# Ledger of designs, part 2: designed miniproteins, single chains, continued (2)

Each design is a single chain, and the fold is of that chain. pLDDT is the mean over its residues in the fold that is shown.

## One batch from the design tools (miniprotein)

Design m4038
Fold by ESMFold2-Fast:
Structure m4038 (fold): chain A 98 residues (1-98)
Amino acid sequence: SHMEELKRKLEEQRDLAREIAIELGAVSTAYLAVEAAKRGNLDLAKQLVEETKRFIELAEEEIARRPPGDPRHQRLVKALETARKYLEEAEKLIKEKE
């Protein structure tokens, strides 16, 4: 029983770490894309935009596997909304500076 309890706890910890990495990755990468674009580093901004899109896809996959009433689902949804807002700002700035 202790080995089964330990396995479940490790799986819960891995899932939590994955979700936090996706949340932080999506928001931070999107924010950095905006900052790179503002500073005129369009090559970096474009790379960060593509990385942000990857994190958004991962966040959507994690959202899809959780029920809407799960607090972790709501947290991922909020992170996704924030990342999309920064992504739109970064893409607009890139277009304006080209």
Scores: mean pLDDT 85

Design m4039
Fold by ESMFold2-Fast:
Structure m4039 (fold): chain A 61 residues (1-61)
Amino acid sequence: LVERARELLEEAERLLEEGRYDEAAKLAQHSGVLATIAGDEELLARAQEVARRALELGAKR
């Protein structure tokens, strides 16, 4: 679970850099759910931050 959550988060970060904000937010939210199930607080916080940034940047185009 932790490995999969990390993979999804890394992909979300890459999509964020590419300007694919909707997809980045979706993957970051999925990563956050998996991090919660795994009990990884640091990974959850990182996933929440990526999702927040994706939503903000998507709105600010």
Scores: mean pLDDT 80

Design m4040
Fold by ESMFold2-Fast:
Structure m4040 (fold): chain A 65 residues (1-65)
Amino acid sequence: SLIAAEAEGLILMAASVLGLEADVRVEDGTIHVTVRGEDEEKTREFEELARKIAENYGLELVIER
């Protein structure tokens, strides 16, 4: 869906801006995010941003490191 595509794009952009690597998939109203990085503070900031994006689009969020 367009909503899922927008949420995915925003999460990928957030990871890029924070210098993190991320893979994103959207399935049946759930965003699955795998994030990798050495900076714990930036990873936490990313997780907070991803959570906010998911909430704004009415999607469930699953994050794996």
Scores: mean pLDDT 84

Design m4041
Fold by ESMFold2-Fast:
Structure m4041 (fold): chain A 69 residues (1-69)
Amino acid sequence: EDEIEERARQAAEELIELFRRAGDEEAARLMEEALNSGEEEARRANEEFLRLTLPVVEARREELARELA
């Protein structure tokens, strides 16, 4: 469980950085808000969201990395 959480968090953090480098500040902000949710219920929902969207997140990260290169 913690391993999945950590991996999802790291992927989201990398994605946030890529969004900022690409100038996609809106997407960066949305991901940052998901990670920094202060409420436990919202935090759990965000964690599940990231876990379910990992394949999509990885695909978008790869796409942004290509655009930056």
Scores: mean pLDDT 66

Design m4042
Fold by ESMFold2-Fast:
Structure m4042 (fold): chain A 90 residues (1-90)
Amino acid sequence: MKAKELYDKGVDYRKQGDFDLAIKYYQQSAKLGTGKVKADALTNLARVYLELGDYEKAIEYAKKSLEIDPTHARAAMVLLEAQNKLLEKK
């Protein structure tokens, strides 16, 4: 299965609220993908972890996306949001 097809399945499961399956498909997409598909999959992993309250993983995946694509606006936004949430936990 191609990385983009795995990414699309992750998006479909996230829309259904199945975050466990969304994470699995996004992780597989990021592992097999390169460039834009990999950055998008890593960004959506970060968004799912942000929604689940796992701010450290959200930061990790957002940073990994930005290493692939430094101009990825959603990854930068998720990184900022997750960092702000961690500061609120102090």
Scores: mean pLDDT 86

Design m4043
Fold by ESMFold2-Fast:
Structure m4043 (fold): chain A 56 residues (1-56)
Amino acid sequence: ISAAAALAIATAAVASLLAMGASAATALKTTTALLIALGLSAATAAALAAAALAAV
């Protein structure tokens, strides 16, 4: 998966979780887990999830 596609997915996931009333910490953890499930490394998933949280 491209970095741009992964960031777009992460941003959508964070925005959706925050809209549902989840805390920033829960949104970050859930988005990181989702990216890992999509085949990204833990380090890349964590970095992209953090960038997505900062973007929203």
Scores: mean pLDDT 80

Design m4044
Fold by ESMFold2-Fast:
Structure m4044 (fold): chain A 68 residues (1-68)
Amino acid sequence: SNLEKAKELVKEAVEALLAGDRERAIELLEQARSLTSGELKELVEKALEAARAGDLFTALLLAGQFLS
Protein backbone atom coordinates (compact mmCIF):
# COMPACT_ATOMS: atom_id res chain seq x y z
CA SER A 1 0.00 0.00 0.00
CA ASN A 2 1.02 3.65 -0.29
CA LEU A 3 1.10 3.88 3.53
CA GLU A 4 3.58 0.97 3.83
CA LYS A 5 5.80 2.58 1.16
CA ALA A 6 5.57 5.92 3.03
CA LYS A 7 6.59 4.20 6.30
CA GLU A 8 9.65 2.67 4.60
CA LEU A 9 10.62 6.08 3.15
CA VAL A 10 10.19 7.76 6.57
CA LYS A 11 12.35 5.03 8.21
CA GLU A 12 15.09 5.77 5.64
CA ALA A 13 14.61 9.51 6.29
CA VAL A 14 15.15 8.88 10.04
CA GLU A 15 18.41 7.05 9.20
CA ALA A 16 19.48 9.99 6.98
CA LEU A 17 18.62 12.51 9.74
CA LEU A 18 20.64 10.51 12.31
CA ALA A 19 23.59 10.53 9.86
CA GLY A 20 23.20 14.32 9.37
CA ASP A 21 22.33 13.80 5.68
CA ARG A 22 19.84 16.65 5.33
CA GLU A 23 19.54 16.49 1.51
CA ARG A 24 18.79 12.73 1.52
CA ALA A 25 16.25 13.17 4.34
CA ILE A 26 14.46 15.95 2.38
CA GLU A 27 14.32 13.75 -0.77
CA LEU A 28 12.83 10.82 1.18
CA LEU A 29 10.31 13.00 3.06
CA GLU A 30 9.14 14.61 -0.22
CA GLN A 31 8.47 11.11 -1.61
CA ALA A 32 6.64 10.09 1.59
CA ARG A 33 4.51 13.28 1.45
CA SER A 34 3.27 12.26 -2.03
CA LEU A 35 2.12 8.85 -0.69
CA THR A 36 0.21 10.17 2.37
CA SER A 37 -3.00 12.11 3.11
CA GLY A 38 -4.74 13.84 6.01
CA GLU A 39 -3.02 14.02 9.40
CA LEU A 40 -0.13 11.78 8.30
CA LYS A 41 0.58 14.08 5.33
CA GLU A 42 0.55 17.11 7.67
CA LEU A 43 3.04 15.34 9.97
CA VAL A 44 5.37 14.55 7.02
CA GLU A 45 5.03 18.17 5.77
CA LYS A 46 6.04 19.50 9.23
CA ALA A 47 9.05 17.14 9.31
CA LEU A 48 10.00 18.27 5.78
CA GLU A 49 9.71 21.96 6.79
CA ALA A 50 11.98 21.36 9.83
CA ALA A 51 14.55 19.49 7.68
CA ARG A 52 14.55 22.29 5.07
CA ALA A 53 15.11 24.85 7.87
CA GLY A 54 18.13 22.81 9.07
CA ASP A 55 16.35 21.77 12.29
CA LEU A 56 17.28 18.11 12.00
CA PHE A 57 16.37 17.29 15.62
CA THR A 58 12.77 18.54 15.18
CA ALA A 59 12.60 16.74 11.81
CA LEU A 60 13.77 13.52 13.52
CA LEU A 61 11.16 13.89 16.31
CA LEU A 62 8.31 14.44 13.81
CA ALA A 63 9.46 11.58 11.54
CA GLY A 64 9.63 9.34 14.62
CA GLN A 65 6.05 10.32 15.55
CA PHE A 66 4.92 9.27 12.05
CA LEU A 67 6.32 5.76 12.71
CA SER A 68 4.65 5.39 16.18
Scores: mean pLDDT 86

Design m4045
Fold by ESMFold2-Fast:
Structure m4045 (fold): chain A 62 residues (1-62)
Amino acid sequence: EREEFIKKLKEEILKKLEELNFSKEDKEIALLTFEELAEVSEKEELEKAVKNMKENAEKVKK
């Protein structure tokens, strides 16, 4: 259950970064950051973190 939830959020991050044309290396860094957060965060905190990551990605590429 939690693993499925984490995979879904990871896919959302990757899809967003790919749509915004981030480099492979930038996507790998974002995933590493997400994995670290997933180790210490509860579901609600992870959802907020993913939302912030997507928002920051849009802000960078605007």
Scores: mean pLDDT 77

Design m4046
Fold by ESMFold2-Fast:
Structure m4046 (fold): chain A 55 residues (1-55)
Amino acid sequence: MKKAKVIMDITDAGENQLKLKRGDEVEILSEEGDFYKVKKNGKEGWVPKSWLEEV
């Protein structure tokens, strides 16, 4: 399975449903367009690819 690291400070709390912080690692479940579906701490969500760097 692919993993990614958060590389940006996320300032929009409304879009940050997973409460991601710079330096956090997430599991990539799938990709659609400009978004990854990721999982962190048992929660899933869609995030822009620009927030993440694949590790």
Scores: mean pLDDT 73

Design m4048
Fold by ESMFold2-Fast:
Structure m4048 (fold): chain A 74 residues (1-74)
Amino acid sequence: MELEDLELEEWLKLIRENPNDLELIEKIAEAAYKKGLPEEDKKKLLEEVAKVLEPERQAALNALPTREEEAPLK
């Protein structure tokens, strides 16, 4: 299966199914850059990659109270 021939949705599914396969995630990111995705699609892919690489970060963000709409600044 050639990663460069897959659609964005298929890459997102592979990342979600294989969150522990960092090598696969890196290959998908490289394939996306080679394919020349539009900025919007690149952001979606990078956001999904960030979630699986740092699940603790995502859990912390989701633990924020609903009254907070903006991301906390450091």
Scores: mean pLDDT 65

Design m4050
Fold by ESMFold2-Fast:
Structure m4050 (fold): chain A 96 residues (1-96)
Amino acid sequence: SRKLAEAVGHLLDGIAAEMEGNYKEAAESYDKAGRLFEEIGDYETAARAYLNAGISYLKAGEKEKAREMFTKASEAYRKAGNDELAQEAEKLAEEV
């Protein structure tokens, strides 16, 4: 679908930005990818994208946005049926 192509595009943009050390740009791209994967119903990939967004926001010094992303990752993992990874993501949000 068009949404899948757009989601993958944002994921690749996030990886590229992260490789260049542009952590805020990487986080914004990963957040966009996560939202599109949620719209598609791929909650596991959405959760991984939100985790990468949270980690990238931490590297950028944006703790509040990092917490928001880890919370979204936890919610997406629960929708995917992965309570273990949801709990780990929730713990990351609490530790920020």
Scores: mean pLDDT 92

Design m4051
Fold by ESMFold2-Fast:
Structure m4051 (fold): chain A 57 residues (1-57)
Amino acid sequence: DRERAQLAADHVASSALPEEEKVALLQELAGLSREEAREAIAAFEKDPAARARADAL
């Protein structure tokens, strides 16, 4: 389910970890490529709605 995977990715992106550790976690937990993980982190930082959803997890 893409929506569920995106919520998991947003949760990892919102963590206080260094960016490289977030990329590694997104690859392991959400099955994203490195490029997709980096794009997800960048999109999350620019999207206040995604941040709010991650905070609710």
Scores: mean pLDDT 69

Design m4052
Fold by ESMFold2-Fast:
Structure m4052 (fold): chain A 109 residues (1-109)
Amino acid sequence: GEALVAATLAALDATIETLDDIIENGITPEKLAELQRKLAETLALLNRAMLAGASPLPDDELLEFATEMARLMRRLAEAFRAGDLESALAYARELREKALELRRAIEAA
């Protein structure tokens, strides 16, 4: 219950911190790999919360957040590989906004 929610918030905070660094200081292959790792940890914790019946939000709402964050991460990585840094940074901002929305929703529950 509480420990898993706390771990999820910590993983979200780490994901947001990496996105803040990317948005402020630019994206590199190393920062992209770090973001992918941190987001994967966040998504794994959300999945564990749903499976354990310890979800801070309704499962359908958590699944919508997880699906959208995964989609934005794929779009960000694709744009970066294409050399489209403007689109990559735009997707990073959208992913950051979605992560903040999820964090606020969990805190309000």
Scores: mean pLDDT 89

Design m4053
Fold by ESMFold2-Fast:
Structure m4053 (fold): chain A 72 residues (1-72)
Amino acid sequence: MSEVEKKVLIADNPLLSEEVNLKLAENLSHEELRELARAMKEKDYETIRRLAEKAGLSEEEIEELLKYAESL
């Protein structure tokens, strides 16, 4: 899967930090990335947090991801 495809699956936003995108892309399966993309579009903050924690995001990175989801 290309880097562009990974970004589309997790957020579809180039403004999200590359470190967050990299952790999500490397630590989540393709199915989990699709689940995250769905959760972000639906503003399912509980699922976003769970998947971000699984990906190894810090609390600050999780807050960044949640704020980005709120902006959608």
Scores: mean pLDDT 71

Design m4054
Fold by ESMFold2-Fast:
Structure m4054 (fold): chain A 75 residues (1-75)
Amino acid sequence: MELSPEQKRLAAGQFARTLELLGRESLTAAELAEALGQSPAAVSEGLRILEAAGLVERDRETGRYRLSEEGRAAL
């Protein structure tokens, strides 16, 4: 259920552009999809993986994603 440090590092590498964008500002899945040139479904899948890795967090009020402390350390 919890990802190992190795799995977190692999996720950070695979989704490096997503983490870079979230390092600049909080974004919705739709805004990330536009910025990355991907479908909202593809971005949502990536965000789910990054959330499971503890690298991003979702703001429940706004629906925006942001880097966690671990996510910022991975950059």
Scores: mean pLDDT 78

Design m4055
Fold by ESMFold2-Fast:
Structure m4055 (fold): chain A 65 residues (1-65)
Amino acid sequence: MTIDELKTELSEAVSSGDLEKAKSLAEELSKIATSDEKELLKLSGETALESGNKDIGNILLSASS
């Protein structure tokens, strides 16, 4: 699966509230993501935490590490 495919599926899982799928996809993306993509995941995770979406925020922050 390409980075673009993983990003698309992760966005869909996050939008549908599928936390298990979002976690799995975020872990796969973190293995192949560049430093720039990890920075975007971190910013997205921080934004989710700020808006009160703790589960999504923690998944994205874990993928950025």
Scores: mean pLDDT 77

Design m4056
Fold by ESMFold2-Fast:
Structure m4056 (fold): chain A 62 residues (1-62)
Amino acid sequence: SMEEELKKRIEELKNQTSHLSSEQAMEILNKLSEAAKALKEGNLEEARKLIDEAEQELKKLI
């Protein structure tokens, strides 16, 4: 399902932040936390948006 796909993306991005400093990871992890909350609330569109934003921020740091 879309929800399962988005949950997987959150886990993958969390794993990628393990290579960042705590300060750099904090902003990305906060967005991923908000995405997880949106998924629990059934807001798949908002969750996807937050995941995409977190991925873009991560790419700037790699």
Scores: mean pLDDT 81

Design m4057
Fold by ESMFold2-Fast:
Structure m4057 (fold): chain A 65 residues (1-65)
Amino acid sequence: MTREVAAKILAIGTGFEMGVPVRVEHVDGKTVVHLEVRTEEQRALAEETAARMREIVPDLEVVIE
């Protein structure tokens, strides 16, 4: 499985399960994931998910709003 596909699956899965809006963009060959959080619990999950995604895709940019 490609790292980009793995990152998308993680982002979409987490957003869907937790009800956190997720947007994935490709800019200049880089994958950028936007996570919008409303609670401290969602923020903690988003931070953990971002860390795991970066382990799989080191050049992944994650924006938590």
Scores: mean pLDDT 69

Design m4058
Fold by ESMFold2-Fast:
Structure m4058 (fold): chain A 99 residues (1-99)
Amino acid sequence: MPSKLEILTAGVRELAGLLQRLAELSRGDPEAQAAVNRAYDLLDEAVERLSAGDVEGALEVLEELRRLLEEWRPHLSPEQQAVVDEAIEVIERTLREAK
């Protein structure tokens, strides 16, 4: 079984790819781009905490990222919503497996 740190690292890598897709879909939408930038800031904070061995802090940041994405979802296009739904599922799976 992978360690909690390995599970979190894998989840963060998968989220980085999904946020990149969301950023590409958000080109030409300054509001959506600003919100993608906020999501990247939270993901960077999770990476920093993981690099320090702070698993609990990384989990807290991922829960905050999930809440941000859920709040955002109603303001997005259907294509963007599909990516956000994938990102939320990745976060929820990562949180379940890492606890």
Scores: mean pLDDT 84

Design m4060
Fold by ESMFold2-Fast:
Structure m4060 (fold): chain A 68 residues (1-68)
Amino acid sequence: MAHPEFSERELRIAVRFYQLSQTLPYDESLKRVADEFGVSVETVRKIIEKFESLPPDKAARALLAAMK
């Protein structure tokens, strides 16, 4: 099902970023996700900024849904 504020692709990008950011620096995580999804680093950064603007509980639920 589509999330009202994010596309499924944007949620997958966010999930992958947070997985990588546990072991890699922020900038390296952005670059790797951008490369894997064939988007610009700026596109990934905007998705993450949009995600981080959500309340923490809503962000956690969106991530959990995308990881299924």
Scores: mean pLDDT 74

Design m4061
Fold by ESMFold2-Fast:
Structure m4061 (fold): chain A 71 residues (1-71)
Amino acid sequence: MDSDAERLRKLLEERGVDVKSVYSVGGMIVIQFKDGGRAVVDTIRGEVYTEGLSPEQERAVREAFEELGKE
C-alpha cells in the first residue's frame, strides 16, 4: 500500500514541484527540495511548516496536503 508520504510525493510531482526526498517520521511527513528548501506536514494536527521555500513551493505543499486529506 502507498504510504501518505508516497501519495504526497506524487501529488507534489503532479504540481510540477521537484522534490529530493519525502519520508514519514512520527506522524509527520518531511519533504526535502532539491534547491535546499524543506517542508514538514503534521498529519495529526493538520499543520504545515515551511523553511526556505519559494511562495510557489509553499502553495504546492499546502494544496497537495489538502488534496491528500480530501477523504
Scores: mean pLDDT 79

Design m4062
Fold by ESMFold2-Fast:
Structure m4062 (fold): chain A 89 residues (1-89)
Amino acid sequence: EYDPEAVKEAEEYAKKAEEALKAGDLEKAREYGEKMVEAARKAGASEIELLGMRGAIEVAIALAAGDEEKARAILEETRAEIAAMRAAA
């Protein structure tokens, strides 16, 4: 199943999240990131892809906040969850 409107929405929210991160607006970056994940889900993205996208957003937000330790923890947790999901498939 392919929804071209949902794909376009995901791209638009990804750009808005990136702009918010550059502006230091971490709250808006999270909101747009979540909307991007919702649009990607409607476009047919897998649960593994959605988990990876959410993890990437949280890592980017933590790095923008200057919290490198939190960014590392999120990255490790997300990779472990993806590996577990792939092993269970």
Scores: mean pLDDT 82

Design m4063
Fold by ESMFold2-Fast:
Structure m4063 (fold): chain A 56 residues (1-56)
Amino acid sequence: GPAEQAQIDRAKAGLREWAAQNGLDPEALVAELDRLLAEGRSPTEAGTEVLLRATS
């Protein structure tokens, strides 16, 4: 619904900013977020997983 879409949009914006600040590819992180969302993960779970993978 609209609230979930707003959370997704904010997660994507946050990942792009974080990636740019850390010298990572923002679009690669957003693509991974989209994959996890398509697998049925919540925006919070997907965002956390992307960050964990990017920092490991």
Scores: mean pLDDT 83

Design m4064
Fold by ESMFold2-Fast:
Structure m4064 (fold): chain A 59 residues (1-59)
Amino acid sequence: SLIDQVQAQIAELQARINELKEKLKSETDPEVKARLEKRIAYLESQLADLQAFLATLQQ
């Protein structure tokens, strides 16, 4: 179903965000940290959009 597909995308995106956050905790290069923070922010924005879309499908 479309709901199952969106839930799978949310789960994958959350896993990617968590992986990057763990990498950020162990990173020592300030430039790499900045790039990771920027990527995490972008993916969190995508996650919020997908969660909002999922909410409309569950009505």
Scores: mean pLDDT 89

Design m4066
Fold by ESMFold2-Fast:
Structure m4066 (fold): chain A 81 residues (1-81)
Amino acid sequence: KEEEKKKKIEELEKRIEELEKEIAELEKEIEEIKEKLKTLDPSSEEYKELKKKLLELEIELGLKLIELGVLKLILEKLKKE
């Protein structure tokens, strides 16, 4: 059914757009934390807390980038078939 294919393509394109927006927001937050870390004493509790948060955000970014890549591959296959 052509209608089911169109719906799947639209849903994937919308999810890709949402992910790209989320990725851009995460990248900005990561840069802000990296800038703060440059100004803090490495021995401080605040530095350690921010470094942990940075690692968590970088992991989240990595997972979203993988999801984006997978969705783009699925979209490409659907458009060709």
Scores: mean pLDDT 85

Design m4067
Fold by ESMFold2-Fast:
Structure m4067 (fold): chain A 66 residues (1-66)
Amino acid sequence: SATDELANELIEIGDRLVEAVRNNDISALESLRKEIEKKIAQETDPTRKAALQLELDLVDTVIKNL
């Protein structure tokens, strides 16, 4: 389902974020940020777009505080 696809995508983003933070890998965080920005630009569903925007805001916050 669309919900399962979004859930799996958000889990993957979360796992990548945790790993990058654990390794202090700012390059990996910037790569993840760019990928999420591209997903948001191509997304037309408002609920999915909002979920991706929250993930982008989280990644940005982590980069600023790492």
Scores: mean pLDDT 85

Design m4068
Fold by ESMFold2-Fast:
Structure m4068 (fold): chain A 91 residues (1-91)
Amino acid sequence: MLSDEEILEKLAEGFGVSVETVKKILNGDEKAKEKVLEIIRKELEKANVSKEEIEEILEKVKKILDEGAKTKSPKELAEKLLKLQGEFYKK
């Protein structure tokens, strides 16, 4: 299984941010969460996803990031994000 550090690196690569930004999200930093949400919004807009679907996806991502800040677990954060990705990003 991946270590917590390896999971943090994978999350950072997936979001296009630093490992420090992912650690800030796990610590409840709102600016770090907003930065990740903006990156996801822009990528979904480039993929020509509807505005309604973008807002629904971002609301779900925000809840997952907020739960990650409560659990402090990179593994739980990654698992929840992968489940969401399976619903909306994989077609």
Scores: mean pLDDT 77

Design m4069
Fold by ESMFold2-Fast:
Structure m4069 (fold): chain A 58 residues (1-58)
Amino acid sequence: SPMEVTIAGFRLLALKSEYYLLEKLYKQGKASEKEVEEARKRAQEAEEEYRRLEEQLA
């Protein structure tokens, strides 16, 4: 549904922002490489879900 696509889009933006913040913290020695990798994976999963839902509406 269009609502699901919208929600998935907001989720993607939130997870990309989290990844960006953790990458900055990692460069400052305040986060681990594992934390950055996990955030990247979550953002990638959200992107795949967003694309899947968007394709179903096209």
Scores: mean pLDDT 85

Design m4070
Fold by ESMFold2-Fast:
Structure m4070 (fold): chain A 55 residues (1-55)
Amino acid sequence: AMASPEEIERLKQELRDAIAAGDHVAATKAANRLLEAGVSPEEVARLAQEIVDEL
């Protein structure tokens, strides 16, 4: 079974916090957890780009 919507939202928040902090290790871990949760590589890349564009 895929991860819950709540888990995915938490992982997206972790990715946002890591990118905002410039923590490349934490950002990579959050991205990998999103992939494990069933989020596509294209969606993860889009989310990371949106976060960078909003900062």
Scores: mean pLDDT 81

Design m4071
Fold by ESMFold2-Fast:
Structure m4071 (fold): chain A 68 residues (1-68)
Amino acid sequence: PDPVKQLVAKHELITLFGLSEEEADEIIALVQAGKLEEARAKLKELAKRRGIEISDEEIEGILNGIQS
């Protein structure tokens, strides 16, 4: 995995979606484990909990960035 791309994705999850460092790390770990559906569901749940509305396209973009 590319550590720079992972750092960028983690920073975006924290700054744009208001996730904690632990929550962002959990999403990244799920994507790296190939659990894309679980990562998608978890990200949607966490964003909703933070009061952030995100589109399915935005979720796919983030997950693809982490997967690279």
Scores: mean pLDDT 76

Design m4072
Fold by ESMFold2-Fast:
Structure m4072 (fold): chain A 63 residues (1-63)
Amino acid sequence: MAEVERARQEMKEKEAEFERTIERGRKLSQVDPELGARTIAVAEEVLKDTRELYEERIKELEE
């Protein structure tokens, strides 16, 4: 039970971290457009995957 709540809290913290990473990618695009675009794309993909992984982990913890 408490582990599920902790996992949900960690997911929220990671979402905030990815938002910061996307902002850094935008700034990076001013110096290196390709690297900046890649950073943003990877952060968005990892965010999606992270949300799915936490959903699965929460289910496993309750099984």
Scores: mean pLDDT 79

Design m4073
Fold by ESMFold2-Fast:
Structure m4073 (fold): chain A 95 residues (1-95)
Amino acid sequence: SKEELLKVMDEAIKTLEELLAKTTDPRMQRWLKELIENIKEIREKLEKGEITPQQAAFYLIADLGALLLAAIVFDWPQEVIDTINELIKKFEEVL
């Protein structure tokens, strides 16, 4: 549902902001900041009815998938990789 998806988006923003606060890696900071901004934009479009819940979740899974690839390629901590995978799973479960 739209309400459950909005809740998962808010939880994802909080989780990513917590990761951002803990990291000193400038590359990780850039990727996290860009993703947080993108999620906030998708959330606003969903709230306004400009996109469907299915479209919003598709964009979010794609964006999180890109972050996961970056985490693997740049050898970010396993905790970060695990966190991204858990967020992807939560979005898949709401659809």
Scores: mean pLDDT 88

Design m4074
Fold by ESMFold2-Fast:
Structure m4074 (fold): chain A 125 residues (1-125)
Amino acid sequence: MEIKLTMSGGGTVAAGGSVTLTGTVSGDPAEIAGYAFSWWRTAPGQPPVLVAVISSDGSRSAVAPEYQGRATISLDPAARTVTLTLSNLQPEDTGVYTVALTEVKEPSPNPKIVYGEGVEVTVVA
C-alpha cells in the first residue's frame, strides 16, 4: 500500500476558540484521485461522527449539520493537504480527530478506506 496520511494540529483549546487540523496524503496521484477525504471525530463510548467531506480535487465539499457555520474544510490538490478548521469550540467537541480516504472510483458495498493517525483536541471551559 502506497497511500499514507500524516496528521498535524490539535492540542488544548479554550471554549469559544478555534483549532486547525491537517492531513497530508502521500502516494500515487492517480490512485489518490479515486478517493474522497472526510474528517471524523471519535470519543470514548461514542460512535465516530462525520465532521466534513471534500472531493479529491477540492471542487465539492459538505459540512455535517452539527458543525455548520463553525467548520471549514479545504484541500490543496498540489500539496495534497486536507485542512479542517473548527471555530467556536464547545467542551463536547473534545475528542480524537482523523481524516479518512474512501475509495469512490468503483461502486462497492465494501469500499477501501485509509485512516490517518488520530489528533487529540481538548476543549476547556
Scores: mean pLDDT 78

